Designed miniproteins, single chains, continued (4). Designs and how they scored, part 97

Each design is a single chain, and the fold is of that chain. pLDDT is the mean over its residues in the fold that is shown.

## One batch from the design tools (miniprotein)

Design m15367
Fold by ESMFold2-Fast:
Structure m15367 (fold): chain A 57 residues (1-57)
Amino acid sequence: MPPPELTPAERVLRETMRELSRLRQAGASDEELRAVGEKVMPQLTPEEREALRRIVE
């Protein structure tokens, strides 16, 4: 059961961060990680986009 405090945007961010970590561990390139991040950027706040970008970099 997801915690009530998580917004849909926060859930998307957390899932994307976990996916990026998984892909990096699997040997994905930085360009592949960036492509995943760019697909979710329109759903995120500016602060969340910056956090996601730092993970890809």
Scores: mean pLDDT 69

Design m15368
Fold by ESMFold2-Fast:
Structure m15368 (fold): chain A 88 residues (1-88)
Amino acid sequence: APLSDAEAVAALGELFKRHRGTEPDPALAARLGRESLTFVDLLIERIGQLMEEKGRPASIREILAEAAAVARELGRDDFAAEVEALMA
């Protein structure tokens, strides 16, 4: 059965923990002023920006879709696929 909204949020948090410290795409990292920022740090910043611009998404599905899109933007198709699986 698909995850509940609360379970999906918890699973997204576990994905962040598993991918903590993962280096982002080298080209994107260089463009963004690559320092000690990890993929998870950049992902959180980008999701935060999108949520702020939209005044908070209406549903967890929108948050997950934004997380997957941002992960792909950061060159992490593997993470995006795991997030998309939570929406199934």
Scores: mean pLDDT 66

Design m15369
Fold by ESMFold2-Fast:
Structure m15369 (fold): chain A 82 residues (1-82)
Amino acid sequence: GDEIVRESVEEVLKKNNRDYILTTEIPEVVEEVVRRATERGLNPQDFRDTIIRELAKNIPGLTETGRFIVLPDLVDSLLKPY
């Protein structure tokens, strides 16, 4: 479930010594989710909506365009190979 995405966000936060995610770190979070999902035999695409939600929660100062257009498009592009 949702724990894979939360654990992935927490790992990136811990690695970077911050309590928030930078927009430049979105690929790092998605790659961590892909790695964890694949190790468990799960489809990374099934986590798309949870990734978008958790990233939006952890990235401060997102505009409406950033939240509803740019972030979903970026996550979709990063998940496309899976």
Scores: mean pLDDT 86

Design m15370
Fold by ESMFold2-Fast:
Structure m15370 (fold): chain A 89 residues (1-89)
Amino acid sequence: MRREEEAVIPSPRSAAEVRATLAASAPVAEQGAAKLSAENPEIKLTVAYDAADGTVTLVMETPETRYRTELTPLPDGSLLVRGVVEDLP
């Protein structure tokens, strides 16, 4: 089965500040993901950053389930959060 959720989080920061924060956070999140994956070999955690729209994608995969979270900065400074939960065969 697959479940999808979407939410918009208002931010007191400008769009440029939100984008800069996500861009700066992505390499740190990648390092954290690598550590977690090394310590928990049954869990795969990946982080990807798309410079074109500023989106950070987080994927956590267990043997049974894949969790994908996308964080997209919007022009008004809000953060669009999209979550997908997918059961693996």
Scores: mean pLDDT 78

Design m15371
Fold by ESMFold2-Fast:
Structure m15371 (fold): chain A 90 residues (1-90)
Amino acid sequence: MDLGYRLDITFEAPSIEEARRAEQLAVQAIEQAGGTVLSSGLHRIGERTYLLSINFTAPDRATAQQAADAAVQALEQAGFKVLSSNLTQL
């Protein structure tokens, strides 16, 4: 039985369109790392600051951590500035 997790990433983007691209990249990275994405949400919390919240399942915490790390790395590789990330077990 897979366990539920939430990944919250705070990052900077120049526009909502770029922030949506970041959401897509993070979701793809989690799925490629062995997570199953259930939902994602994007909220503007500052002038150029966004909170991305992703709910996903993974077979264990190690896989969930690898998926979370992969999502952050995908955003950084795409040129987004990641300010914080938090992984919570649900």
Scores: mean pLDDT 88

Design m15372
Fold by ESMFold2-Fast:
Structure m15372 (fold): chain A 94 residues (1-94)
Amino acid sequence: SEVEKLIEEMKKLAEEELTAEDAMWLNMGLDLILYRIKSTPDPEKAKEEALRGLEGLIEELRYRYSRETDPKNKEALQKVIAKLEEIRKLLEEE
C-alpha cells in the first residue's frame, strides 16, 4: 500500500536525520505499525491501529522536540514530525 511505502521511507529518513537513539526508538514504533497493518485482516481495524500508533509516535516526538537543546537535532525532529503528520493525514483521508 502507499501508506506502507511512506512508512518505509520514513524509517530511512529517521536513520539519516535523527540521533541513533531517536532513530532506533522511532523505527521500532514504525515496524510495529507495519506489522499491525500487514497482520490485521480487517482494513478498518488496521487503519484505526495505524492511526493510534502514528498519533502516539507524533506525541512522543513533540515531547522530545520540546526537550532538545541542539538546533540541528530540533530541525531534524521537526522534519520527521511533519512527515509523520503528512502520513497520518493521508491515512485518515482513505
Scores: mean pLDDT 84

Design m15373
Fold by ESMFold2-Fast:
Structure m15373 (fold): chain A 72 residues (1-72)
Amino acid sequence: MLELANQASAADNAIFAAKDPEKQRQVLALSARLLGLAVDRVIAEKEGAPQSVLDAIEERIRAVLEEIIALG
């Protein structure tokens, strides 16, 4: 996960450096979705959600990170 997050960050930086406004908008939307999922995960962990719920959130986070990487 951490390696995927680092790769997504690198892709985000490359997209903004390339000055492609459509890709920049797509990355911003994906980053907002990623933040929402990170918040959901923290709340789920704090409230003692089942492991299956935590796993589902992790899988969604991974999918969003992979989409960001694919744009870079």
Scores: mean pLDDT 79

Design m15374
Fold by ESMFold2-Fast:
Structure m15374 (fold): chain A 104 residues (1-104)
Amino acid sequence: DRDAEIAKIEKELEKKTEEILEKTKSPVAKELIEKLKEVTLEEIALIREANTPEVMEKIKKLNDEFVKYLEKNWPKLSPEEQKLLAQLQSFAREAIERVLDIVS
C-alpha cells in the first residue's frame, strides 16, 4: 500500500523534527525547523497526488522560497542550530527521494 509507506515516511519526518526541536533553543531556529517540516509535508502531498512536470515545478518553487527564507535567517543561528537544521534538511531530502521512488 503506497499510502501506508508514505504515511510511515511522514511519521518518521515528524518524529525527527520533534527530536531536533527538543535540542533547539532560539525562536528563529524553531520557526525555520517548523517551516522546513511544513514545506516537506506539502511537497510529499503534491507528489502523492501526481508525479507530473507541473508538480515538480511547484516543488521547485516551494524549495526556492524556503531557501531564500533560510538564507536570510541563517546568520541568526548558532553553529549548533545550523548543524541541527542541516541534519533535518538532509533527512527531509531523503524523505522526498523515498516518496518519489514509491510513486515511480
Scores: mean pLDDT 87

Design m15375
Fold by ESMFold2-Fast:
Order: C-alpha cells, then structure tokens, then sequence
Structure m15375 (fold): chain A 72 residues (1-72)
C-alpha cells in the first residue's frame, strides 16, 4: 500500500527550495512531484509507509511555508 499527501504552498518555490524538497524526499525513500499553479505550488508526496510519509512532510514543512496538507 502507498500513502500519499498533497501540500499546498502559498507561494512559488525558489530553485533552492525545489532542490531541498527533492533531496528530502530522496533521503526518506519517498517520491515527490512539484506542480506550479497560478496560486502557488502543489507538492505531491508518496511513500511506502505512513511513518515515512509523515517524516517527509515534517521535514518539508521545516524548509517551506505550507498552507494546507491533504492525506490520501
């Protein structure tokens, strides 16, 4: 089973923030997809365990402002 979360960010990401997010996902064995929107950025995260997903989300929240989180 895969666990997923979508983070809604209120602003566009800098190149440095994009790199940090990708590195965090790689270090946690999670998959990340970054989608630019008119109103900011969506970050989709998928991981094999709930604990790994939650850890990845928490670490991403430490580097960017997050407006909302939806777990699937």
Amino acid sequence: MLYSAVLRLPRPLTPEQREQIRKIAEENGATVHIHDTADGTLVSITAESKERLEKTVKQIQSVVDVASITYY
Scores: mean pLDDT 84

Design m15376
Fold by ESMFold2-Fast:
Structure m15376 (fold): chain A 79 residues (1-79)
Amino acid sequence: MSVEEQLLITAAYKIAREKVSVEFGVKLASELQELADEGASIEELLEKAAEMISKATGEDKKEVKEKLKKEIEKQKAAL
């Protein structure tokens, strides 16, 4: 996987773990890894992560997507 894909999956796992559970975070990360291996774009992975977290938390998908983007930028800045 690319660095960008790894950062996105890491950000999604962190948010999912904190807002839902460790088990959901692991499931989400696994599904995103499979999609990335199948050739999904960064935008498709971001949409899938936002959809799954939104459905699990009841938060608006657009708000979840913005939180994911901010977390990815924080992860990138820490490198």
Scores: mean pLDDT 83

Design m15377
Fold by ESMFold2-Fast:
Structure m15377 (fold): chain A 95 residues (1-95)
Amino acid sequence: MEHVKKLEEVIEAAENKDVEKLKELEKEFGEKSKEGDEISGVIGGKTRSLLNTDDEERRETIINNIKYELAVLKKDEEEIKKIEERMEERAREAA
């Protein structure tokens, strides 16, 4: 449940291009990872990828991957299907 809310915060900050919020979230995840929270370590890694990405297409791909993980955690089958279709469309555009 806490990881669901934190993933939603990362998505919101990324879509708003809030670099300061993303840095704060990365720090929080790093501290929780040191306390043994492996999931926070994974979320922190994705947050760092967003901070280090200056390409909009890559940023959108990372955001969609985070949204997919959020949908899986929520067991939201409709949202999972929607995200898979969106990712497939982007793959076709890139080809």
Scores: mean pLDDT 75

Design m15378
Fold by ESMFold2-Fast:
Structure m15378 (fold): chain A 55 residues (1-55)
Amino acid sequence: ADLIRRVAMADSGMSEAQLDAIVAATTDAELRELARQAGISLRSVRSVKRALLES
């Protein structure tokens, strides 16, 4: 989990708090807003969430 979180932070430029928000998000609308705030695509946010949940 810790290693995957560090890689996700490095790849996306997101903070640990933003990664926690992605894990907590339950709708595409929430993930889209997080993607907008991080300056990345919704697809990238979904990929990050999947990686964090699979760790």
Scores: mean pLDDT 72

Design m15379
Fold by ESMFold2-Fast:
Structure m15379 (fold): chain A 129 residues (1-129)
Amino acid sequence: SERRLLAFAAAYLTGGDPRLLALAGMTRAQFQQMVAQGVAPLLTLAALLLLQARLQRGESLREIAAETGLSVRDVSLLARAVEELGISDPRAVAPLVIERLREALAKTTDPHIKALLEEAIAELERLVG
């Protein structure tokens, strides 16, 4: 779900905050494996594209926090990352990220990591379609 992806991105940007990993449904070992495989930055980028699309629709940080179960501080951290990356057109970037996620999915054997990659692909495909 988009909620899990945003929680994962917040966990990545905080260096593996256990509270945020728990919200993402992920163990520290799974998180460390995703970092080692280069998957964590890619999933984080996917979540930031989804967040930017919501912000461009006029959703507030408080509305996103209430819907996702993240704190306003967590959503503010993600919004700052969107601004720092200069993401202006998330729908234009999404197809490139989907292809990289599919490459990662083909190489992944852990069922929990596969599930999160599949969720990221599905959410970005909804963003584009």
Scores: mean pLDDT 89

Design m15380
Fold by ESMFold2-Fast:
Structure m15380 (fold): chain A 79 residues (1-79)
Amino acid sequence: PSREEIEREINRSMAILLLSVAARYSENPKLKELLEQAIDKLAAGDYEGALKLLDEALKLASEEEKPLLERAKRLVEEV
């Protein structure tokens, strides 16, 4: 694989990890649902679908949760 292909796979894997952690520790059931759906979209290669779900999740996220979700979104944008 090319360096670019490896970097895309790393970015996708890191985004999934960050969202999994966020979903695990979130107390908001709707936010957990959106994050789990975003993880499923990333695993399926649907990056546009994942970004839309992350935008909805960011609207529901607390100020404490936003930096982690914004970091995950940046990684997805680079895939």
Scores: mean pLDDT 84

Design m15381
Fold by ESMFold2-Fast:
Structure m15381 (fold): chain A 75 residues (1-75)
Amino acid sequence: KVIEILEEIAEMIEAGADPEEVKEKLMEKLGVKSVEEAEEKIIDWLEKELGIPRSVAESGLEYMRLVMEKKLPPK
């Protein structure tokens, strides 16, 4: 279920969706009230289900935040 949400969000980002729309959709799909809660849920899910170290997940989310704010191009 979480992977489906992340795939949908990735498609929105690739389509050039507005960063605020992406944030709101992510919060809605995860059932949280803030971006910080959404990030925490994603980090926890990546660590528990995929074995991705918390530090790596945090770096990935920071990179995505900068991409959404158009400060960095996507890789």
Scores: mean pLDDT 70

Design m15382
Fold by ESMFold2-Fast:
Structure m15382 (fold): chain A 80 residues (1-80)
Amino acid sequence: SKEEKEKLWEELKKAVAAKDAEKAAEIILQLLPEETLSDPEALRIYVETIVQEAGKAVGLPQEERQALAEEVLRTLESKL
């Protein structure tokens, strides 16, 4: 639902602000489009995009956003 997605987005911003890749990965796993489950490139693009947008929203520098996106992707790949 819209309310559930809004709650997950707020939780994701908190996890990203804390640089908690494990928590961010758990939240993103609940947001993943179906196509990302069978397409590693789609998964990479989705994770990079959502972590970059959350990181911008909480004021993280570009280098920290990129490093976190890479760690979140690695964490998600280990859970899939």
Scores: mean pLDDT 84

Design m15383
Fold by ESMFold2-Fast:
Structure m15383 (fold): chain A 85 residues (1-85)
Amino acid sequence: DKGDKITEEIFKALAELYEKAKKENRKVTIEEAAKAIKEVLKKYGIEASLEEVKKMIEETLESRGISLEELLKQMYDLVKGIKPK
């Protein structure tokens, strides 16, 4: 399913961003996360504004009661756990 592939690519992009930020001893911003998601969506021909993607992230964090760092760590752990190569 195209939707499942998009979700997997988003998880991978966010996991990569988290790993990069940790190597640089910094936190990922909502803007960086939104830009990464927008690039994945664009690859699949889906148009979304940076503002719309930022709002989706903020709403996800609010609904789950977690921080952006916690969300990114979850995505990182999932990507590392589901890599049979």
Scores: mean pLDDT 79

Design m15384
Fold by ESMFold2-Fast:
Structure m15384 (fold): chain A 84 residues (1-84)
Amino acid sequence: TVTIEGVLDAEVAREAVNPVSGARITLYTGRDEEGRPVLAVVRIAPDGSYGVDVYGAASEEAVRRAAAGEDAPLTFRSRKFGTL
């Protein structure tokens, strides 16, 4: 289970792995500390380096549509980098 700072009740909405590079991209839906719907995009490289982008949305349904690859209005909130 991945804990994402600033994202509460994170649920995996979509997951993909590049079979050649081994890089994993996981999309999580959740809420911020103020209860606002958010989408987190986590990219993990095979060397353990990772990046996390967090976006806000007007509704939980808009976040879920965006996670499914549908058009939905998102607002960029933050980007973080680290190593596992």
Scores: mean pLDDT 76

Design m15385
Fold by ESMFold2-Fast:
Structure m15385 (fold): chain A 66 residues (1-66)
Amino acid sequence: DLDALAAQIEALFAQLDAAIDAGDYQSALQLLQQIDELYAQMAALDPDYATQFMTDLLVQGAKKVA
């Protein structure tokens, strides 16, 4: 289920931000590896959906910085 994968990736990014803020780089590295694996699964199921999902995530991140 692509929606379930997207929700898991979003939750892992939130955990990644918290780990970085806490200085827990070991946990941050493990979270990045989990994100990469889930994204690879999403891309294997639907590469167009995976591309759109990452584009939307990057646009959302850019808006927060601006």
Scores: mean pLDDT 78

Design m15386
Fold by ESMFold2-Fast:
Structure m15386 (fold): chain A 59 residues (1-59)
Amino acid sequence: ASEEEKKRILEEGIERAKGKSGLEADRAAAWAAHQLLSAGSSADEAEKIGKEVLEAAEV
């Protein structure tokens, strides 16, 4: 995926995760990781972005 696509996915993932906890936060992180994998990113990059989304959920 391009850097612009990664940024959009990260921002949308964070927005989905904000105010969420537990399984809902995990779902937001999983959504972002799935979007990156579908866009051709590596599993390592998808995991990294998923982590950032999850951290945003915990505030």
Scores: mean pLDDT 78

Design m15387
Fold by ESMFold2-Fast:
Order: sequence, then structure tokens, then C-alpha cells
Structure m15387 (fold): chain A 80 residues (1-80)
Amino acid sequence: SEEDLRALAEKVKEAIDKAKNLEEMKELIRKALEEAAEEGASADSAQAISEAVLRGLNKAKNFEEAKKNIREELDRLLAE
């Protein structure tokens, strides 16, 4: 649902804010996705968020760009 998608995107954004480096960010995002799945978030929402995160990571040259790109991909996903 749109509510699941928004809730999951917010958890991923929190993970990005807490992370001190790229490796920690990847770990925190993975944990956020696992927790959301355990809480009953839809597989479709988890997949959409995972793909948005991957697109953001693939375009990034460094950790700062990765954070920016992932946030932009999540915002784009939520605007659709």
C-alpha cells in the first residue's frame, strides 16, 4: 500500500541519517527492510524501496552522493 511504502521510505531515510559511512548505511537499510517485513509490510513495497536504494547507490561516487541519490530516488517513488 502507499502507507507501507511511505513508512518503509521513512525507515530507510532514518538509516541514512544514522549511518557514518557507506558500509554502515547498507547494513542499517538492510535491517530496516527486514524489520518492516517482520512487521507485515508488503513484499511489493519492500521490493520497490530496495530497487530505489539500488538505483541511488549505483549512481553514487561516494558516501555523500549515495545519501543524496537514495533520498532523491525515494522521493521520486513516493511522488508517483
Scores: mean pLDDT 82

Design m15388
Fold by ESMFold2-Fast:
Structure m15388 (fold): chain A 68 residues (1-68)
Amino acid sequence: LEELKAELARIIEELERLAEQLEGEKKEQAMRFVENARKALESDDEVVLRVALAEARRALQEFKEILE
């Protein structure tokens, strides 16, 4: 659990930094992913954490592609 939470927290920080480079609807979308991932961090359910981590990683990749 702690390892999953640490990795999720790291991805959240990267998403927040990317969101600072975005504007308008894209920034709001990125901030929504950050909010959802932070809610998952409050859970002690391994399945919830694994799903949130996979979603956060996909979001991070998609927003990186937008900044190309």
Scores: mean pLDDT 79

Design m15389
Fold by ESMFold2-Fast:
Structure m15389 (fold): chain A 74 residues (1-74)
Amino acid sequence: MEEGIKLGEEGLRLGVEGVRYAGAGDREKAIELAERGLELANKGLELSKGDLEGEIAAGVGALAAAVALTLARR
């Protein structure tokens, strides 16, 4: 699923950026990016049901976003 893969990849990108902002001490931007990344990754996972590549991309994106959110909220 083309759309699901794109959403998973964008979720991963936002999650990684969220981790970077959390490390820089910008908690509010890190939370915003992490929440947006998680939302996109979850949508990507829903659209990628039956497409293993999209499911993996969305899953990795969701994990990255969850890590960013955890770091930002500590």
Scores: mean pLDDT 76

Design m15390
Fold by ESMFold2-Fast:
Structure m15390 (fold): chain A 74 residues (1-74)
Amino acid sequence: ETDARKYLEEAIKAYKQGKYDEALENFLKALRIDPSDPEVVEAAGKLLADLEKKYPNDPRIQKARKELEKILSE
């Protein structure tokens, strides 16, 4: 698997453990490594949506949303 998918898996695992900071860090790493992988983008989008619901005013989550939107517009 790509390094991007490895970091996405780590993000999902951290999220399931309630380690949201670690989840965000690995989520952003995955997006930076391979922004064109549709599986990474879709899974990251779902994880981000859940985090936005729980922490709507977190600036790191807002930054992750903007990075994802930029990737989709490229």
Scores: mean pLDDT 76

Design m15391
Fold by ESMFold2-Fast:
Structure m15391 (fold): chain A 99 residues (1-99)
Amino acid sequence: MEAEKEREEKLRKFAETLQREAKAAEAAGGTEEDLLAALQKAIEENKENKEATAILQAMIDKIKNKQSTLTEEQKKAAEKFKEMGKEISEKFADEIEDP
């Protein structure tokens, strides 16, 4: 099951990236520039994970295409990052303890 080991490493790295990006966006007060930079960095760090990259790219597109309430979209994206990071970390830990 070496393929599952690689997926496990990618999930761990993805969760770490999401937590860092969420923390960075929070520290910056949810500014559009900081959130977009964090999302781009997450994509670059997870180029091998096409699923993660697609999700992050969709978030960037939503932020850029929103005309009326960019700040609101930034907050929603940051909240999603926090939830995704937590959920992935919990599922990852569960698979290790209960394989």
Scores: mean pLDDT 60

Design m15392
Fold by ESMFold2-Fast:
Structure m15392 (fold): chain A 63 residues (1-63)
Amino acid sequence: KMEEEIKKIEDKLKKDAERGAKYLRDKLKGDQQPLADQLVKDLEEGAKKLAEIESEKAKKEYE
């Protein structure tokens, strides 16, 4: 139950981050690639951190 809930949150955030990364890379190319790389990294780190927070919250609620 808890692991299923955590996986669902992680999968959703990963998918959302992938969509955002693709959008940023499509809009920021060539000379803007360093900016796209930074924004993609920030987006991926944010999604990972949010998933960790939600995971810890779920663990406390069900254990």
Scores: mean pLDDT 74

Design m15393
Fold by ESMFold2-Fast:
Structure m15393 (fold): chain A 88 residues (1-88)
Amino acid sequence: VRLRPVAAVIELSDGTVYLALSEEAVPLVPEIEEKFGAKRDESLLPLVQKYFPAVAVLKVDPEKGEEALKFVEEKLSDLPVVRIEKEF
C-alpha cells in the first residue's frame, strides 16, 4: 500500500493508549502535549515500529486518544491516520 499514514492510535489490552507519530507529525508533538496532556514514552518505540513507522510515541488519556488523532488528521489533512488495537 502506497498510502502513508502520519499518525496511529494504539490501544493496549490494559486500557493504555498511545499516539504514534511519523516524521511529518513530529512538529505537532509540543501542541499535542499541551492540548491533550500527552507524554513521550520511548520504551514502546521499537514495538510500535513493527506496526507503524513511528519516530515518536506519546502516552495519552484513553478518552483523549481519538481527539488527539483527529487533531493530527485536521492539521495534516492531506495525509491519513490509522487506528491499531493490539494485545500485549
Scores: mean pLDDT 72

Design m15394
Fold by ESMFold2-Fast:
Structure m15394 (fold): chain A 66 residues (1-66)
Amino acid sequence: QADQAVGRIRDLAATQHPDVITFDNVTTPDLASAIRRTAAAHGIRALVNMKDNRDLSDSTVTPEDM
């Protein structure tokens, strides 16, 4: 999981060096932190959408249910 995300960020940094990377359905805060930290180390901004927090894109909870 984390190793795969880190590898992906490294490959993109080496080949394309994007300004922004988005990760969806991230299940743990530790994984989100690892993604953000690795992206920042390569000068890339990471947008991380969390599954298990108030991330309405991946839950049955809508803004009206909050």
Scores: mean pLDDT 64

Design m15395
Fold by ESMFold2-Fast:
Structure m15395 (fold): chain A 86 residues (1-86)
Amino acid sequence: SIEEKVKKFLEEAEKLAKEATNDRENVEEIKKKMEELYKKYLSDIPLDELLELLQKYLGELLKKDEEKAIYVQYGAGLALGEYHGY
């Protein structure tokens, strides 16, 4: 489902963001990996629907685990920026 794809993306983005902060990587390599996560999980989802789902899930996550939400928000931002050319 679309919801499962978004959740898997958020989980992988969190892991990658945490790894990037612990094992200092080149920013360009991190961006490339985030873009690949977008392509893998999110490319089939219309951007407007995706943004609504991301805001919903990030809002829920902020209430339960603020630290996790910060990593996820960072990763998702990079993925969206790279995929859409921002």
Scores: mean pLDDT 79

Design m15396
Fold by ESMFold2-Fast:
Structure m15396 (fold): chain A 73 residues (1-73)
Amino acid sequence: SQEAVLAEMRALAEQAFAALDAGRLEEASRLYQQMADLYEKHRDQLSPEQAAEAEEILRAVADRLLAALKAAL
């Protein structure tokens, strides 16, 4: 279901944030890619509200990942 997709995206985001907090950038990058792939696979099945939530979650992870990668340079 679309609700299960959002629940999985939230769970992956929590794992990505935990990886970022631990400095595990490679793991965080893989988790972000899994989230992006999950969103793309199910995008046409999501309501506009669900798509907006998924995009917000993706952006939050992307922003933190980008900041962590810049700090590591």
Scores: mean pLDDT 87

Design m15397
Fold by ESMFold2-Fast:
Structure m15397 (fold): chain A 71 residues (1-71)
Amino acid sequence: SRLEELLERIEKAKTVDELIEIMEEAFNDPNMSEDELLKLMKKALETTPEEDRSAVEARLQQLWDERLARE
């Protein structure tokens, strides 16, 4: 499934920039449900280095807010 593909890509991401690109792709996919996006956000934060966590969390919140504004 698309969710499984994105979860695997997040797990294999080598940089925070690559992780953010995957998340931007997910949030811009209109077929991605809110529940699926929450699962991806959780996985992204779990794979993010602690030093980058606050920056990634802020970016994910921005992507979430932008998606809600489009609905």
Scores: mean pLDDT 83

Design m15398
Fold by ESMFold2-Fast:
Structure m15398 (fold): chain A 67 residues (1-67)
Amino acid sequence: APVPPAIPGGLPTSDEEEWKKQLEKFIQGLYDAGLLTKEQKEELLKKLPSVKSSEEFGQLLNEALAK
């Protein structure tokens, strides 16, 4: 059954770069699992620097998956 995968939560002030790297790995994992197309992966990665919360990332991911 289609279930949403766990999204890495939070935006630690000191570890923002590490959190964003975790999100990048998460996106890559979704692509490797066949849940994202190359185009969807590229759109998510392009928009990733502007993401400030796990909620924003969840909305972005849902938008990409809806295409």
Scores: mean pLDDT 72

Design m15399
Fold by ESMFold2-Fast:
Structure m15399 (fold): chain A 116 residues (1-116)
Amino acid sequence: SMSLLQQALEAMIAESTDGVITVADVEAAFDALIARSDRDTQAGLETYRDLFLASLTDRDGVVTVAEFEAFMREMGLLDTPAGRALLELLRAASPDGVITVDAARAVLERLRAIEA
């Protein structure tokens, strides 16, 4: 869901220490969200975490736009105009194909503006 994507992006930005979003930042973000969620939300978050990890080609590195696109596709977000617009914004903000904190923040600001 768009609300879950917003929460995940906020958590990933909070966990980042070096200006790029790493796989470790994603894992820490999902762990933090799961720990503070109710049982039903935890099950959904665990499913999204597993889908995200399955989309990664290198688990020891940074998150790429291609990996995030694969994750959005698995969540069904690319079936929506809003989801496609967020991916295009992420691509424009990530010219080297790596997701930076600034790129994630730009997507988060757009997501907040549409109240998704």
Scores: mean pLDDT 78

Design m15400
Fold by ESMFold2-Fast:
Structure m15400 (fold): chain A 75 residues (1-75)
Amino acid sequence: MVAEILKAIAEAIAAGASGEEIAELARKLSKSDEIMEEVQKALAEAVAAAAPQLSPDMPLEEQRKIVAEAVAKKA
């Protein structure tokens, strides 16, 4: 159920959750190491896909929105 976990993580990122909060959420929902590895891989791919859209001059809220949308697309 990686898609449901990614959707929850995307919502947390958009809300400004910390890295610790996101990691805890992923661990709480995944219940297995294999699912956690799939979630981490999908997050890395989403961040890589979002990177060309990010600018150093962009507000953090807008950066979080772009990353959250990329994560949601992987769900």
Scores: mean pLDDT 78

Design m15401
Fold by ESMFold2-Fast:
Structure m15401 (fold): chain A 77 residues (1-77)
Amino acid sequence: VEVDESDLSPEALALIREYQAQVERARELFRQGKYDEAIALLQAVREAVAADTRIPEAVKAHLLKLLDAMIEEIKAA
């Protein structure tokens, strides 16, 4: 499954960009050594993505996989 932004509605694209902004904030927290805050933010984003009915299921599944991988990377650090 290819996740291409051009395949998404403008509303779905805007939602995905908001989730990406939260992920970027979590990366900043990780760089600052605030691991617990970074994990908590990523978990909150994961819950929001899982509950969102406005993005396609294939895109949702891909985002959840990426979020889970990132949470594990921070836990391993």
Scores: mean pLDDT 77

